# Designs tried in a protein design run: designed miniproteins, single chains, continued (3). Part 64

Each design is a single chain, and the fold is of that chain. pLDDT is the mean over its residues in the fold that is shown.

## One batch from the design tools (miniprotein)

Design m10351
Fold by ESMFold2-Fast:
Formats: sequence, structure tokens, C-alpha cells
Structure m10351 (fold): chain A 63 residues (1-63)
Amino acid sequence: SSASVAVVDGKLVVGTRNGDKSEIKSFENAEEALAFVKENAPGLSEEQLEKGRKTLEAMVESL
């Protein structure tokens, strides 16, 4: 599983891939974005999820 994040037009855009399934959604806060990643990329390690949380929080502060 994998996840990616970008800031587009002042919003967090998060994409996930789990095998042949891909999801993309926009968020305004890190908590909802992280929950989406956990649900749609369940193969990510705890270390990857912790790094993702810190990245999302930093990106929200930069909006």
C-alpha cells in the first residue's frame, strides 16, 4: 500500500493505492486525512503512518 499528499488550492489532496484500488480525496485537516490513509492504505507500517501524521500536520500549518 502507498499514500501521497499535496497542497492544491489551499487544501490537502491525499491519494492512496492498495493493489489495484486507488482513492483520492481533499481535506482541510490532518486528522481526517490520516483516517482516510489508514482506511484506504492498510498495508502502511506504524512508522509510515507516524511520518504521514507529522507531514499532514506540517502541511495544514502551511495552508
Scores: mean pLDDT 79

Design m10353
Fold by ESMFold2-Fast:
Structure m10353 (fold): chain A 85 residues (1-85)
Amino acid sequence: MKKELEEQLKSLEEDLKKLEEELKKTDVSDKEKLEDMLKGLERGEEELKKLEEEVKDDPELREKLEKLREKLEKLKKEIEKKLEE
């Protein structure tokens, strides 16, 4: 269980890094791609909410999850800003 949670958090971190790199390459005129990326982040946010309940008794996993949540919120705001352009 604990190892699986750690692997899930690692996978989410890697996905967020890839999305951040893709966002930097995405043209502001590509609204469809930006909207798809935003939907992906919303799904990731729901997964983090579910994981939060499972990691609440592990301080190290909790800290990692909070950092991922902060990164996700930052990326979501960046995409929303590009969609406004």
Scores: mean pLDDT 79

Design m10354
Fold by ESMFold2-Fast:
Structure m10354 (fold): chain A 59 residues (1-59)
Amino acid sequence: EKEEKQKLILELIGLKLRIIGLEFELPFIPEEERPKVEEEIEELKKEIEEIEKKIAELE
């Protein structure tokens, strides 16, 4: 119960930090690779939404 919530929160923080890192790097990425990085950011945002919903269910 408590351990599950903590794991979800840590995963959420990890995903948010990864997005920040990718967004920071995006201007320095070659134009041909940017669409792939943008797709990765969108996938990470979807994962964040799913985890936030799971955390809300545990509250």
Scores: mean pLDDT 81

Design m10355
Fold by ESMFold2-Fast:
Structure m10355 (fold): chain A 67 residues (1-67)
Amino acid sequence: SAELDFIRKKLAEEKDPAVRVALAEALKILEEEGVEGAIKYLEEAIEKNKDHPEVVEALEEVLNFLK
């Protein structure tokens, strides 16, 4: 799966703990609920992290790939 491979690659390269936690959870949701579930989770994670621009930017890259 291109979506699974993309998240795995980003997770392997990511150093920020908040981004790593969000990407690991998005990966689980993608495997269990599919792309729509992962998109919804990432949109909620972005809103929760809106005060952290670097976290938002990293999560938006993944969200834009899944859309």
Scores: mean pLDDT 86

Design m10357
Fold by ESMFold2-Fast:
Structure m10357 (fold): chain A 74 residues (1-74)
Amino acid sequence: IEEELKRQAEEDYKIAVDLANKALELSTDPEFKAEAEEILKRAQKAYEEGNPVELLAYTIQAATLLAIARQKAA
C-alpha cells in the first residue's frame, strides 16, 4: 500500500507539472504565469510532504488553469 500510494503521488505530481507547463506555453498573461508557478510550487511541496489529497487538489487546479488558457488561446 505504501509503494502504491508513492507511485500514485508520483503520477499525480507529473500530471500537475505537465498541465501547468502546458498552460504556461499557451498564456502570455503574467497573472496566469504567477498562478501556474504557485500551483507548481504547492504541488511540489505536497509531493515532498507525502500529502496525496493536497497533491490531487493542485492537479485539478492545474487542469482547470490549462482549460482556461486553451479557451483564451483559441
Scores: mean pLDDT 77

Design m10358
Fold by ESMFold2-Fast:
Structure m10358 (fold): chain A 67 residues (1-67)
Amino acid sequence: MKEALELAKKEVKKGEEYFKKGNYQKAIEIYEHVIITLEEHFPEDEEVKKFIEEVKKKLEEAKEKLK
């Protein structure tokens, strides 16, 4: 569980790098993949749920840039 959360945080940082470069589509793909993976595999983990909410906010920001 903790190792998966650390890997997810690293993936989100890569999404943030794409967002900063203006590649919003790639950022969206990364954020969505992280959310789906964590929700499917760790539905009862409180720390994971909090992190998912943070990533959902980043996903919404990236989608707003694409619209």
Scores: mean pLDDT 80

Design m10359
Fold by ESMFold2-Fast:
Structure m10359 (fold): chain A 74 residues (1-74)
Amino acid sequence: MEDIKKQVKAAKNAVEMARRLKELGAEPERVDRYIDAAIKLAENAYKLAKEAGNPELVQEAKRILDEVERLRAE
């Protein structure tokens, strides 16, 4: 359970880093690396949360994936 929460936190941190880099006018490649990291971490958290039967963590991981898609659309 702690590992899933760590993956969720890491995914949120990656999204925040991508947003900050985008605000600073960083190269798209640098922003995309953090977006890719956030997706990977959130997908892993989603899989582990489903296997653990924790609907709250499943929903949190889905929310992060939705946030990443919104950031990419901006």
Scores: mean pLDDT 82

Design m10360
Fold by ESMFold2-Fast:
Structure m10360 (fold): chain A 76 residues (1-76)
Amino acid sequence: MEEARRHLELGKKALKEGNYEEAARHFEEAVRLAEGVDERLAAESAANLSAAYSFAGDDQKALEAARLSGEYLARA
């Protein structure tokens, strides 16, 4: 899970810097690595992914990521 946490932190840094596309890529990788292993980490990563997509202007992907976050949280 260290790799997933690393991507989550890199994504948060990119999000803070306004690099929304870079942030989304890191959060996507964090979700991929955490899914089925750490549902709380997957949920947090997907929630941040939703924010990154929203700031990048991709409202449909933002909604999909928000739904996915809720699904992971329900299994946590």
Scores: mean pLDDT 88

Design m10361
Fold by ESMFold2-Fast:
Formats: structure tokens, C-alpha cells, sequence
Structure m10361 (fold): chain A 105 residues (1-105)
């Protein structure tokens, strides 16, 4: 499987996890588990893209991963609501998708 195909698959899985986090029947523990799975998939995508990235793209992508991890931590600590966490993670994922697309062009 090409890196492009692997990245498309991972990003599709991430989008499904984002929708799962929006489920009003899901507990905070289930949402946290889903966020943790999403962070893992972003890390996998980052590692696959890293050899193809410029140093500037790598730094930007890593910063986005760090911000998603911080959002997960803030939600787990009760500092932000599930709605705020989902909104922030969705924004960060969209920025990561843009870097991934530019890297694979």
C-alpha cells in the first residue's frame, strides 16, 4: 500500500472517531478513549509522513499533535467540556489534513 493510500485510510478512521465523539449517548470515559485512539492515529500518520516532510512541515505537524494531546489532557482534567474538546480537535485535524495533502502533492 502506498503512503498516500495509508494516509487516506488513517484520515478516514480519524473522521469516524470525530463523529463517534459527538454521540450524546457516549460517556465521558468512552469519549476520552475515542480521543486517545484518534491521537494514536494522528501519531501514526505523522510517522508515515515525516520522511516526506520538510523540517518546517514536521515542526508544524508536531505542534498540531501536541495541541490535540493537550486538548485531550484538558478534557480528562475537567478543564474543558466534551463539546469544546471535539470542536478544538476537529479544527486541529483539518489543519493536519492540509499539511498531509501538501506533503503528498
Amino acid sequence: MSVEEQIKEILEEIRKLLEKMKDPSASDAEKLKTMKELVGLLGQAYNLLKPLMSPEQEKEAWKLLAEVSQTLHDFAAGKISAEEAVEKIEELVKKFEKIAKETLE
Scores: mean pLDDT 86

Design m10362
Fold by ESMFold2-Fast:
Structure m10362 (fold): chain A 59 residues (1-59)
Amino acid sequence: GREEILRLIGEILRLIGELFDLELRYERGEVSEEEYEKKKKELEERIEELMKELRELEP
């Protein structure tokens, strides 16, 4: 329902924010290349999964 759609949107936005934070930290040298690539892949995969779930719930 609508509550599920809003929850998924909220989760997607949170993960996008985490991705931006991770990119900023990488540019500042606060994370290693290995850690950056691993975390970026994990975040992108979760975002893609949630976006797929959201599309299945769209009217």
Scores: mean pLDDT 82

Design m10363
Fold by ESMFold2-Fast:
Structure m10363 (fold): chain A 80 residues (1-80)
Amino acid sequence: MPSLDELLERLRGLSEAQQVAEIRRRLEAIIGDESLSPEEKRAAVGALIRFAAEHLSPEAQAELLPLVIRAVEAIAAREA
């Protein structure tokens, strides 16, 4: 899996459908990655949300929203 910075750079060269697919894959990876701290997960999810808000259509953002909510909930539960 590429680093977050490498992923964000790569995403700029991809179609929107490919950007959605890669962001979805990375969000699933972040949710399931037990090696990442809650702080690291928040930073990574935040960067992906920001990229989506700046570069994706409202429709593409809506496709990612349930997974973003799940990621935020998983991070919050781990910190409790």
Scores: mean pLDDT 79

Design m10364
Fold by ESMFold2-Fast:
Structure m10364 (fold): chain A 70 residues (1-70)
Amino acid sequence: MELSELEKGVLLALYTFGPLTARQLATLLEASQSAVNRALRRLEERGLVERRDGVYSLTEEGRKLAEELL
């Protein structure tokens, strides 16, 4: 599975800090909100993150993959 550096950053941020909004991820990762939104869409399509009321969290598969990136 091909992950961009930003997608890896999103997974590690959610693993480390727990559920975050796209705005919080953009600030933390020093990325544009549009770039973070695009990364989150790709990760959600792959089943690695899920969204509830604008807050993103890791799925079981996302957490497992984030652990492999450490």
Scores: mean pLDDT 85

Design m10365
Fold by ESMFold2-Fast:
Structure m10365 (fold): chain A 69 residues (1-69)
Amino acid sequence: AEAAVRAARLALETAKEFLENGDYEQAIKTYQGALDLLRAAPPSPETEALRREVEENLKIAQKKLDEAK
């Protein structure tokens, strides 16, 4: 679980930079990668909290990408 937690935290930081730069496609890919790792990890309060945060930010990034067309 530790590796997935670290990867998810790094992905959240990296994806935030992509969102701030308007690179919604890269942000989405980064969030999806984090979700895949968290889904493969054993369930814990920490992984569940991170999963919710990633899912919420992924929805925002997807909406922004759709609106950018």
Scores: mean pLDDT 80

Design m10366
Fold by ESMFold2-Fast:
Structure m10366 (fold): chain A 60 residues (1-60)
Amino acid sequence: MGAELAKVGVIDPTTAEGKLRLGEALRAAGREDAARRWYEEAIALGGEEVTARARALLAE
C-alpha cells in the first residue's frame, strides 16, 4: 500500500477500526452493553492491534 490513504475520522462499521470507534462512541453515550458488542465484533473481524485495543476497552 504505497498510496496516501487519508481516511482519518471516518467511522466504517464494516471495518475492525470502525467497529472499535463505534464502541467507544457508544460507551461515551452510556451504552456499555452495545459498546462491548462492537468491541467483540472488532476482535472477531481480526487484526492484532485492534484486538489488543478492544480487549483493553472491554476491561473497563
Scores: mean pLDDT 71

Design m10367
Fold by ESMFold2-Fast:
Structure m10367 (fold): chain A 82 residues (1-82)
Amino acid sequence: SHKKILEELREKIEEIEPKTETSEILKGIVLDALDKLLKVEDVEQVIENLDEIAEALEKSGTEDDKKMAKLFREAREKLKKL
């Protein structure tokens, strides 16, 4: 199910050890966003939100933010196969 893919994404994000306070704050924001997306039933809406978060992380990010963005992109591709 799509919720399993989001839960696996959340676990991988939690494993990232932020090197800066900014990345620590962004990790917290990203985890909160994922918790909200777990309540969304529409897979297409979930995919759109994952794409928006990944793009934001890619534009503003450190290496930790880029790692989070990559994990979001990988989860998005798994959701497309459902």
Scores: mean pLDDT 84

Design m10368
Fold by ESMFold2-Fast:
Structure m10368 (fold): chain A 63 residues (1-63)
Amino acid sequence: SKEEAEKQIEELSKKAVLAVIQEDYETAVKLLEEAKKLAEENGLPEVAKRIQKGIDQLREKYL
């Protein structure tokens, strides 16, 4: 369901933040790409767009 997807996206985003704190930027991007896929598959285009901006920021600054 959409609500279950939103919860999973939130958990993946929290894990990505922890990866950033640990300076594991590759893992952070991977987790965010997984969250983006869930957003796209569950009709959450604005959420997917925000996640993509986060991915772009991490790639530009750290990768």
Scores: mean pLDDT 87

Design m10369
Fold by ESMFold2-Fast:
Structure m10369 (fold): chain A 72 residues (1-72)
Amino acid sequence: KVDEALDAIEAGELEKAAEIAGISKEVVELIREAGERRGRKAAEGLLRQAVNMKEAGESDEAIKERLERILA
């Protein structure tokens, strides 16, 4: 799941990555930008965190806020 979504992000297929991970496209965009600035391992960590938060029942807005704070 995380690995497949990360591969889709690297391929520029953000809609596909959002569907695979079950998160919003806005969250995927943040992860893509982080990957471009900080590398694949940073993007993988953020993606895993977003997926875990979504599976825990957190809203897309809460996930976005959490990732924005990490990236600040």
Scores: mean pLDDT 81

Design m10370
Fold by ESMFold2-Fast:
Structure m10370 (fold): chain A 67 residues (1-67)
Amino acid sequence: MKKREELREKAIETAAELALARPLTASELVREVARRLGVSESTIYELFGSRHNLAEAVSERIAAQAP
């Protein structure tokens, strides 16, 4: 249970870092996050349900870190 939650947090953290470095499409974000974590894109979809949900989670994380 906790390992899945930890992987999800790592995915959001990695995706936020990538998005802050340069704009990415939701599809590119899924691909790059999967590559950096050493998992398949299917694993990312299992964690978030869709690339849109990953993008939303990343947007929320970035908003929380901004003023």
Scores: mean pLDDT 77

Design m10371
Fold by ESMFold2-Fast:
Structure m10371 (fold): chain A 98 residues (1-98)
Amino acid sequence: NPLIEQIGQIITDALKNGDLVGGYRRIADLFEKAGRLDLARLYRELADLEEELDELLKNNAEPEKIEEVRKRHQEVHRQIVDSILDEMQKYLEEQKNL
C-alpha cells in the first residue's frame, strides 16, 4: 500500500529529526489527498496536542497539565485506531458479499 509506505517514511524522518508535529501534519495532508477527511482531522488534532505537550514540557508545566494533554492524545490515537479497524471490518464484509 503506497499510502502506508509514505506514512512509514514520514514517521521515520520525524523521529530522526525530532519533528513529530511536522510528521503528523504531513500524514494529515496525505489522508486529505486520499479523501480521508476523518483521519486528516484526527492527525491534525494529534499534531496540535503534540505541539501543546512540547510547550508544556519546555515551560516545566505542572504534572497534572501534562497528564491532561497526554489523556487527550491517547483519546485521539484511540479514535484513529477505531477508524482503521472499522475500515478493515467493512473491507472484510465486502469480501464475503462478492
Scores: mean pLDDT 81

Design m10372
Fold by ESMFold2-Fast:
Structure m10372 (fold): chain A 59 residues (1-59)
Amino acid sequence: DPAEKLLEELEKNPEHFKGIIYSEKLQDPEKEVEFTINGKKYYLNKEALKEALDYFLSK
């Protein structure tokens, strides 16, 4: 899955993904995906994930 691959890259190299907004708080479980950076859990809005996928896959 491209989304899973993007999350793996975000976990490894967050510096490469400037402009992607994520938080330490789960606000809406239906709209957010969970991922981990250095053992700490973060949540990313699915709309932001789609925008990131469009940006990186259209290049």
Scores: mean pLDDT 70

Design m10373
Fold by ESMFold2-Fast:
Structure m10373 (fold): chain A 104 residues (1-104)
Amino acid sequence: MITQSPSSVTAKEGETVTLNVTASEDVGNNVDWYKQKPGLPPILLIKNASTLVPGTDSRISASGSGTNFSLTITNLKKEDTATYYFKDNSTSPPVYSNGTTLTV
């Protein structure tokens, strides 16, 4: 089971937010983070738990392994308003978290 927290967060421009994921068993490092804005397709931000995808804003970082993962966004901007999803590729089929809705 994968639990992402918080389910929703409202923050101000210039603040920092951290999103957390806890897995009930070791999922390794084959895990990704996505950003989805309403009406748009999901965008891959982070692959392999901590690797920044080319084109992802450098204000975004991720860390963790095994059972605990986090995504941190610093110096928040209004364009960061989106739902953020964690994807576990260790399972077949892959499992998505319920996500976090961020409002800036």
Scores: mean pLDDT 84

Design m10376
Fold by ESMFold2-Fast:
Structure m10376 (fold): chain A 60 residues (1-60)
Amino acid sequence: EKKKELKEELLKAIGDILAAIGDIIEAERAGDEEAVAAAKERLKEAKAKLDEVAAELDKL
C-alpha cells in the first residue's frame, strides 16, 4: 500500500512541477513579475517534494 501511495505522490509532484512551469510562462508573457515569483516558489516546493518521495521509494 505505501508503495502505491508514494507512486501517487510522485505523479502529483510531477503534475505540480508542470503546472508551475506553465504558470511561469504565462506570467512572463503577461509581464506579471509577482506571479512569476510565486510560480517559481511553487516549482521549488514541488521539486523538494519530488526528491523526498523519490528517496522514500528507493528504500522500498
Scores: mean pLDDT 82

Design m10377
Fold by ESMFold2-Fast:
Structure m10377 (fold): chain A 66 residues (1-66)
Amino acid sequence: AAERLNEEGRRLAAEGRLDEAIALYEEAIALDPNYAEAWRNLGRVLRAAGRRDEGGQYLVKAARLE
């Protein structure tokens, strides 16, 4: 479930549908809070959407997960 949401989020982000990608990454994290890739992807898409401070915080979260 979480991996599928992460992959769909990546596809939406590639299409420039950043807000929809953010929602899917947030859902993936809700299902698996230790999913480092989803935190990293959320951080990257937030920075792409101009939400740099939030994106930076989530990238730090990803770096601390195994």
Scores: mean pLDDT 83

Design m10378
Fold by ESMFold2-Fast:
Structure m10378 (fold): chain A 122 residues (1-122)
Amino acid sequence: MSLEELVSTLSEEQREQLIELLESMANDESLSPAYRAAMWNNLGLVLAVQKRYDEALEYYKKAIELDPNYALAWLNLGKVLAKQKRYDEALEYYDKALKLAKEQGDKELVEEIEKARKEVEE
């Protein structure tokens, strides 16, 4: 089950509890920068499910600031920009995500990014 699917099944109260937990983990200096970047990315996903796109962008930007090689966070940033119809910006972030995913050998992520790019270019 993806985090997006899980979040969509939660009540508003459970969703707020998840946000508090993820935010606590994202700010935990005892955790690795890569793990904290993943928590910021997960916070962005929770807000994107709620269609709180401006807040989702803020958390995805925190994830890429902490781990600039986090290809999934670059993809998610582009997806939210596409939802806001900011297609030129979405394509720039998809290009960054694609370069990183190819460099990392993540074939499944490459396919997901190429699909997202194609949907914006049409």
Scores: mean pLDDT 85

Design m10379
Fold by ESMFold2-Fast:
Structure m10379 (fold): chain A 80 residues (1-80)
Amino acid sequence: ARDGAVAEGARAAELYRKGLNYASQGKYDEMAKYFEEAAREYERASELFATDPANVDLAESLRQTAEELRKKAEEYKKKA
């Protein structure tokens, strides 16, 4: 269970880094796609961590990160 949450978190971080690389090139439509995918993976990681009370703070932090990435993706998608 924890291994799945860690894997989803690692994938989310990689997708976020790819999105930032596209942002540095002014490709905000591609950035938005990667930020949306990263947000989905962070949300899944949050749900998996939330099954263990010891990880509730980590789960909440990941959920907040997912929400912020979705907001950024929506904002930039409207500009693209």
Scores: mean pLDDT 79

Design m10380
Fold by ESMFold2-Fast:
Structure m10380 (fold): chain A 80 residues (1-80)
Amino acid sequence: SMAEQFAALEAREREALRERFPEAPEELLEEIARLRAEALRLGVQALEAEKAGDLEKAEELAEKARELALRALELEREAA
């Protein structure tokens, strides 16, 4: 399922973040990985909505994905 695929991506992202930020708290790395996985999920849903012709929903989902991605970047700067 897509949920299983995104859970696997979240786990891989967390492992990669741990290697990059070995001294960062586990909770911070988990939150960054979670936000990135959720942003990707919403981005996929935005593309699906666009393909279905629901441009308003596509834009709403894309904006939400962008917000989560920016939050993940802010937290990544705190981890560095």
Scores: mean pLDDT 85

Design m10381
Fold by ESMFold2-Fast:
Structure m10381 (fold): chain A 56 residues (1-56)
Amino acid sequence: MEEEKKKAAEIALKAGKEKGGAEGVDGGSTRLVITGEASPEAASYGGKEANKELGF
């Protein structure tokens, strides 16, 4: 994966953990890290974090 996607995936994983909560984190976080994507809610939050991390 490209550097941008890698960082976005890590941020999305963190956002998924916060958004998904303890009960859903195992399923949601696993899907996020494997596919490099996030659920719509986590993706929105992760997108803002990724933008900030990448300096956009």
Scores: mean pLDDT 51

Design m10382
Fold by ESMFold2-Fast:
Structure m10382 (fold): chain A 84 residues (1-84)
Amino acid sequence: DEVEVLFTATFDAPEAIDAPATLEIVQKDGTVKTVPAEIVSVEKKGNQVTYTVRAKVKREDAEGGPAALTVNGQTAPATAEIVE
């Protein structure tokens, strides 16, 4: 029951961040898991950079668990959207 999910996180940065992204999700059992993710887009607007990454996760983890994205040592909360 793995689903494809887009995770979006926005970072406050004066310049574009071009570093690899690390995705962490909190699973339904409360444990944190690092998930392999593909960078789909990087959008730069003023002092903000928005990363969108794609990952396969369990549906229950996507629907109820908080997620965080880390880029170049900065961590931001990520919003999940299930792709069907």
Scores: mean pLDDT 74

Design m10383
Fold by ESMFold2-Fast:
Structure m10383 (fold): chain A 70 residues (1-70)
Amino acid sequence: SLEEEMDKRFAELNAEISKEFKAVEEQDKNMTPEERRENTIRFVADALRRIGDLLDEYIQEKKKLEELLK
């Protein structure tokens, strides 16, 4: 189903973001406070964009299914 497919994709995205966050934490050990802040902002912005893209895709696919039922 669409829901099962999207649940899997969200789980995969969450795992990827978690791995990337760990990499950011490791990088931050060798950075100034300002560089850490910028690194964190970039990471958060990218993560939010990817989550938003997947949510938009889910909404669009759900809308298509609803239109087929008219």
Scores: mean pLDDT 83

Design m10384
Fold by ESMFold2-Fast:
Structure m10384 (fold): chain A 59 residues (1-59)
Amino acid sequence: LRERAEEVVAAAPEEEREEVRRLMEEALRLSESEDPAIASAGRLRVVALGEDVRLHESN
C-alpha cells in the first residue's frame, strides 16, 4: 500500500506533489489503525487519491 502511495505521489504534477503526499500520508496513517473500520476507510482513501491523480495526469 505505501509503495502504491509513493508511486501515485511521484506521478502527481510537481506543483501539487507536496499536497498529494500530505493527503497520502494521512490516508496511510488511517489504514494502519487498530480499528478495522478506520483502517478500511484509510485503504479506500489511498485508492481514491490514486484514481484522482491518474485522472489529472491523463488531462
Scores: mean pLDDT 73

Design m10385
Fold by ESMFold2-Fast:
Structure m10385 (fold): chain A 115 residues (1-115)
Amino acid sequence: SLTLTESGGGTFAEGGSVRLTSKISGPVELIFKVSWWRQRPGEPPKFVASIDLSGEVSYAEEVKGRATISYDREKSTLYLDLKDLKKEDTAVYYTQAVTFLGEVTWGEGVQVTVV
């Protein structure tokens, strides 16, 4: 029912910044919480940041102070701004949406490579 399409990936310089975008389509009015997750090579997926319907945000400790999550309700678009990029930020970044009905939807992900 929901579709999440990530963009803004690519190759970035260490110390630089990136804005990742996730366009959400479908019954967006049912969304209760949206989040960014990442999977580094050889590791399980890890939580990065979330924002709920009330605008409350949460960040993983490893990105705290470098990451900002925001959601544009009019555009149904979720953003992750990540600054002071490190080589360990190299990962596939995924978005997840959770609805009030308990449905969980994942995007396909975008590759971020820090050199």
Scores: mean pLDDT 90

Design m10386
Fold by ESMFold2-Fast:
Structure m10386 (fold): chain A 58 residues (1-58)
Amino acid sequence: FEKAAEEARKRGLLVGPEAVEVIATQDKLPALDEAAMTPEQVARARRNLEYLKELAKK
């Protein structure tokens, strides 16, 4: 669990209070290169972006 928590913290540090503020000031998220990805990878990336949008709106 500590390993998973530390990985989540590393990703959480990217989406910390200051990171969320930076994302909120940016109207655009990074574009996805769907042509270079498999359908499964595209689906996962889209879900991750939607999750980040949900976090950023708060």
Scores: mean pLDDT 52

Design m10387
Fold by ESMFold2-Fast:
Structure m10387 (fold): chain A 93 residues (1-93)
Amino acid sequence: SEAIDRELAKLIYEAAKALAEGKEEEAEKLLKKAEELIRERYEEELGGEEVEKLIEAMKKQVEALAEAIKKEKAGKLSEEQKAKLKELEKEIE
């Protein structure tokens, strides 16, 4: 579902932004919501093992995105990385 994909993208971005700002408790709450959406959507279809792999991949994506946001604020992102971050921000508007 396109609507669920957008909600997941929003939660991932907001969690990454919270991590980049040092708001670890807020990031944890957002990650928990994303995990619950992944389980509700995919657990019956894919099974628990595959769902846990998806959750692990999501957490790694959030960490990578948080580092990208930190580097942007510090002026260390390439123009290509800045463009990708802006595209993600537009997709979740």
Scores: mean pLDDT 77

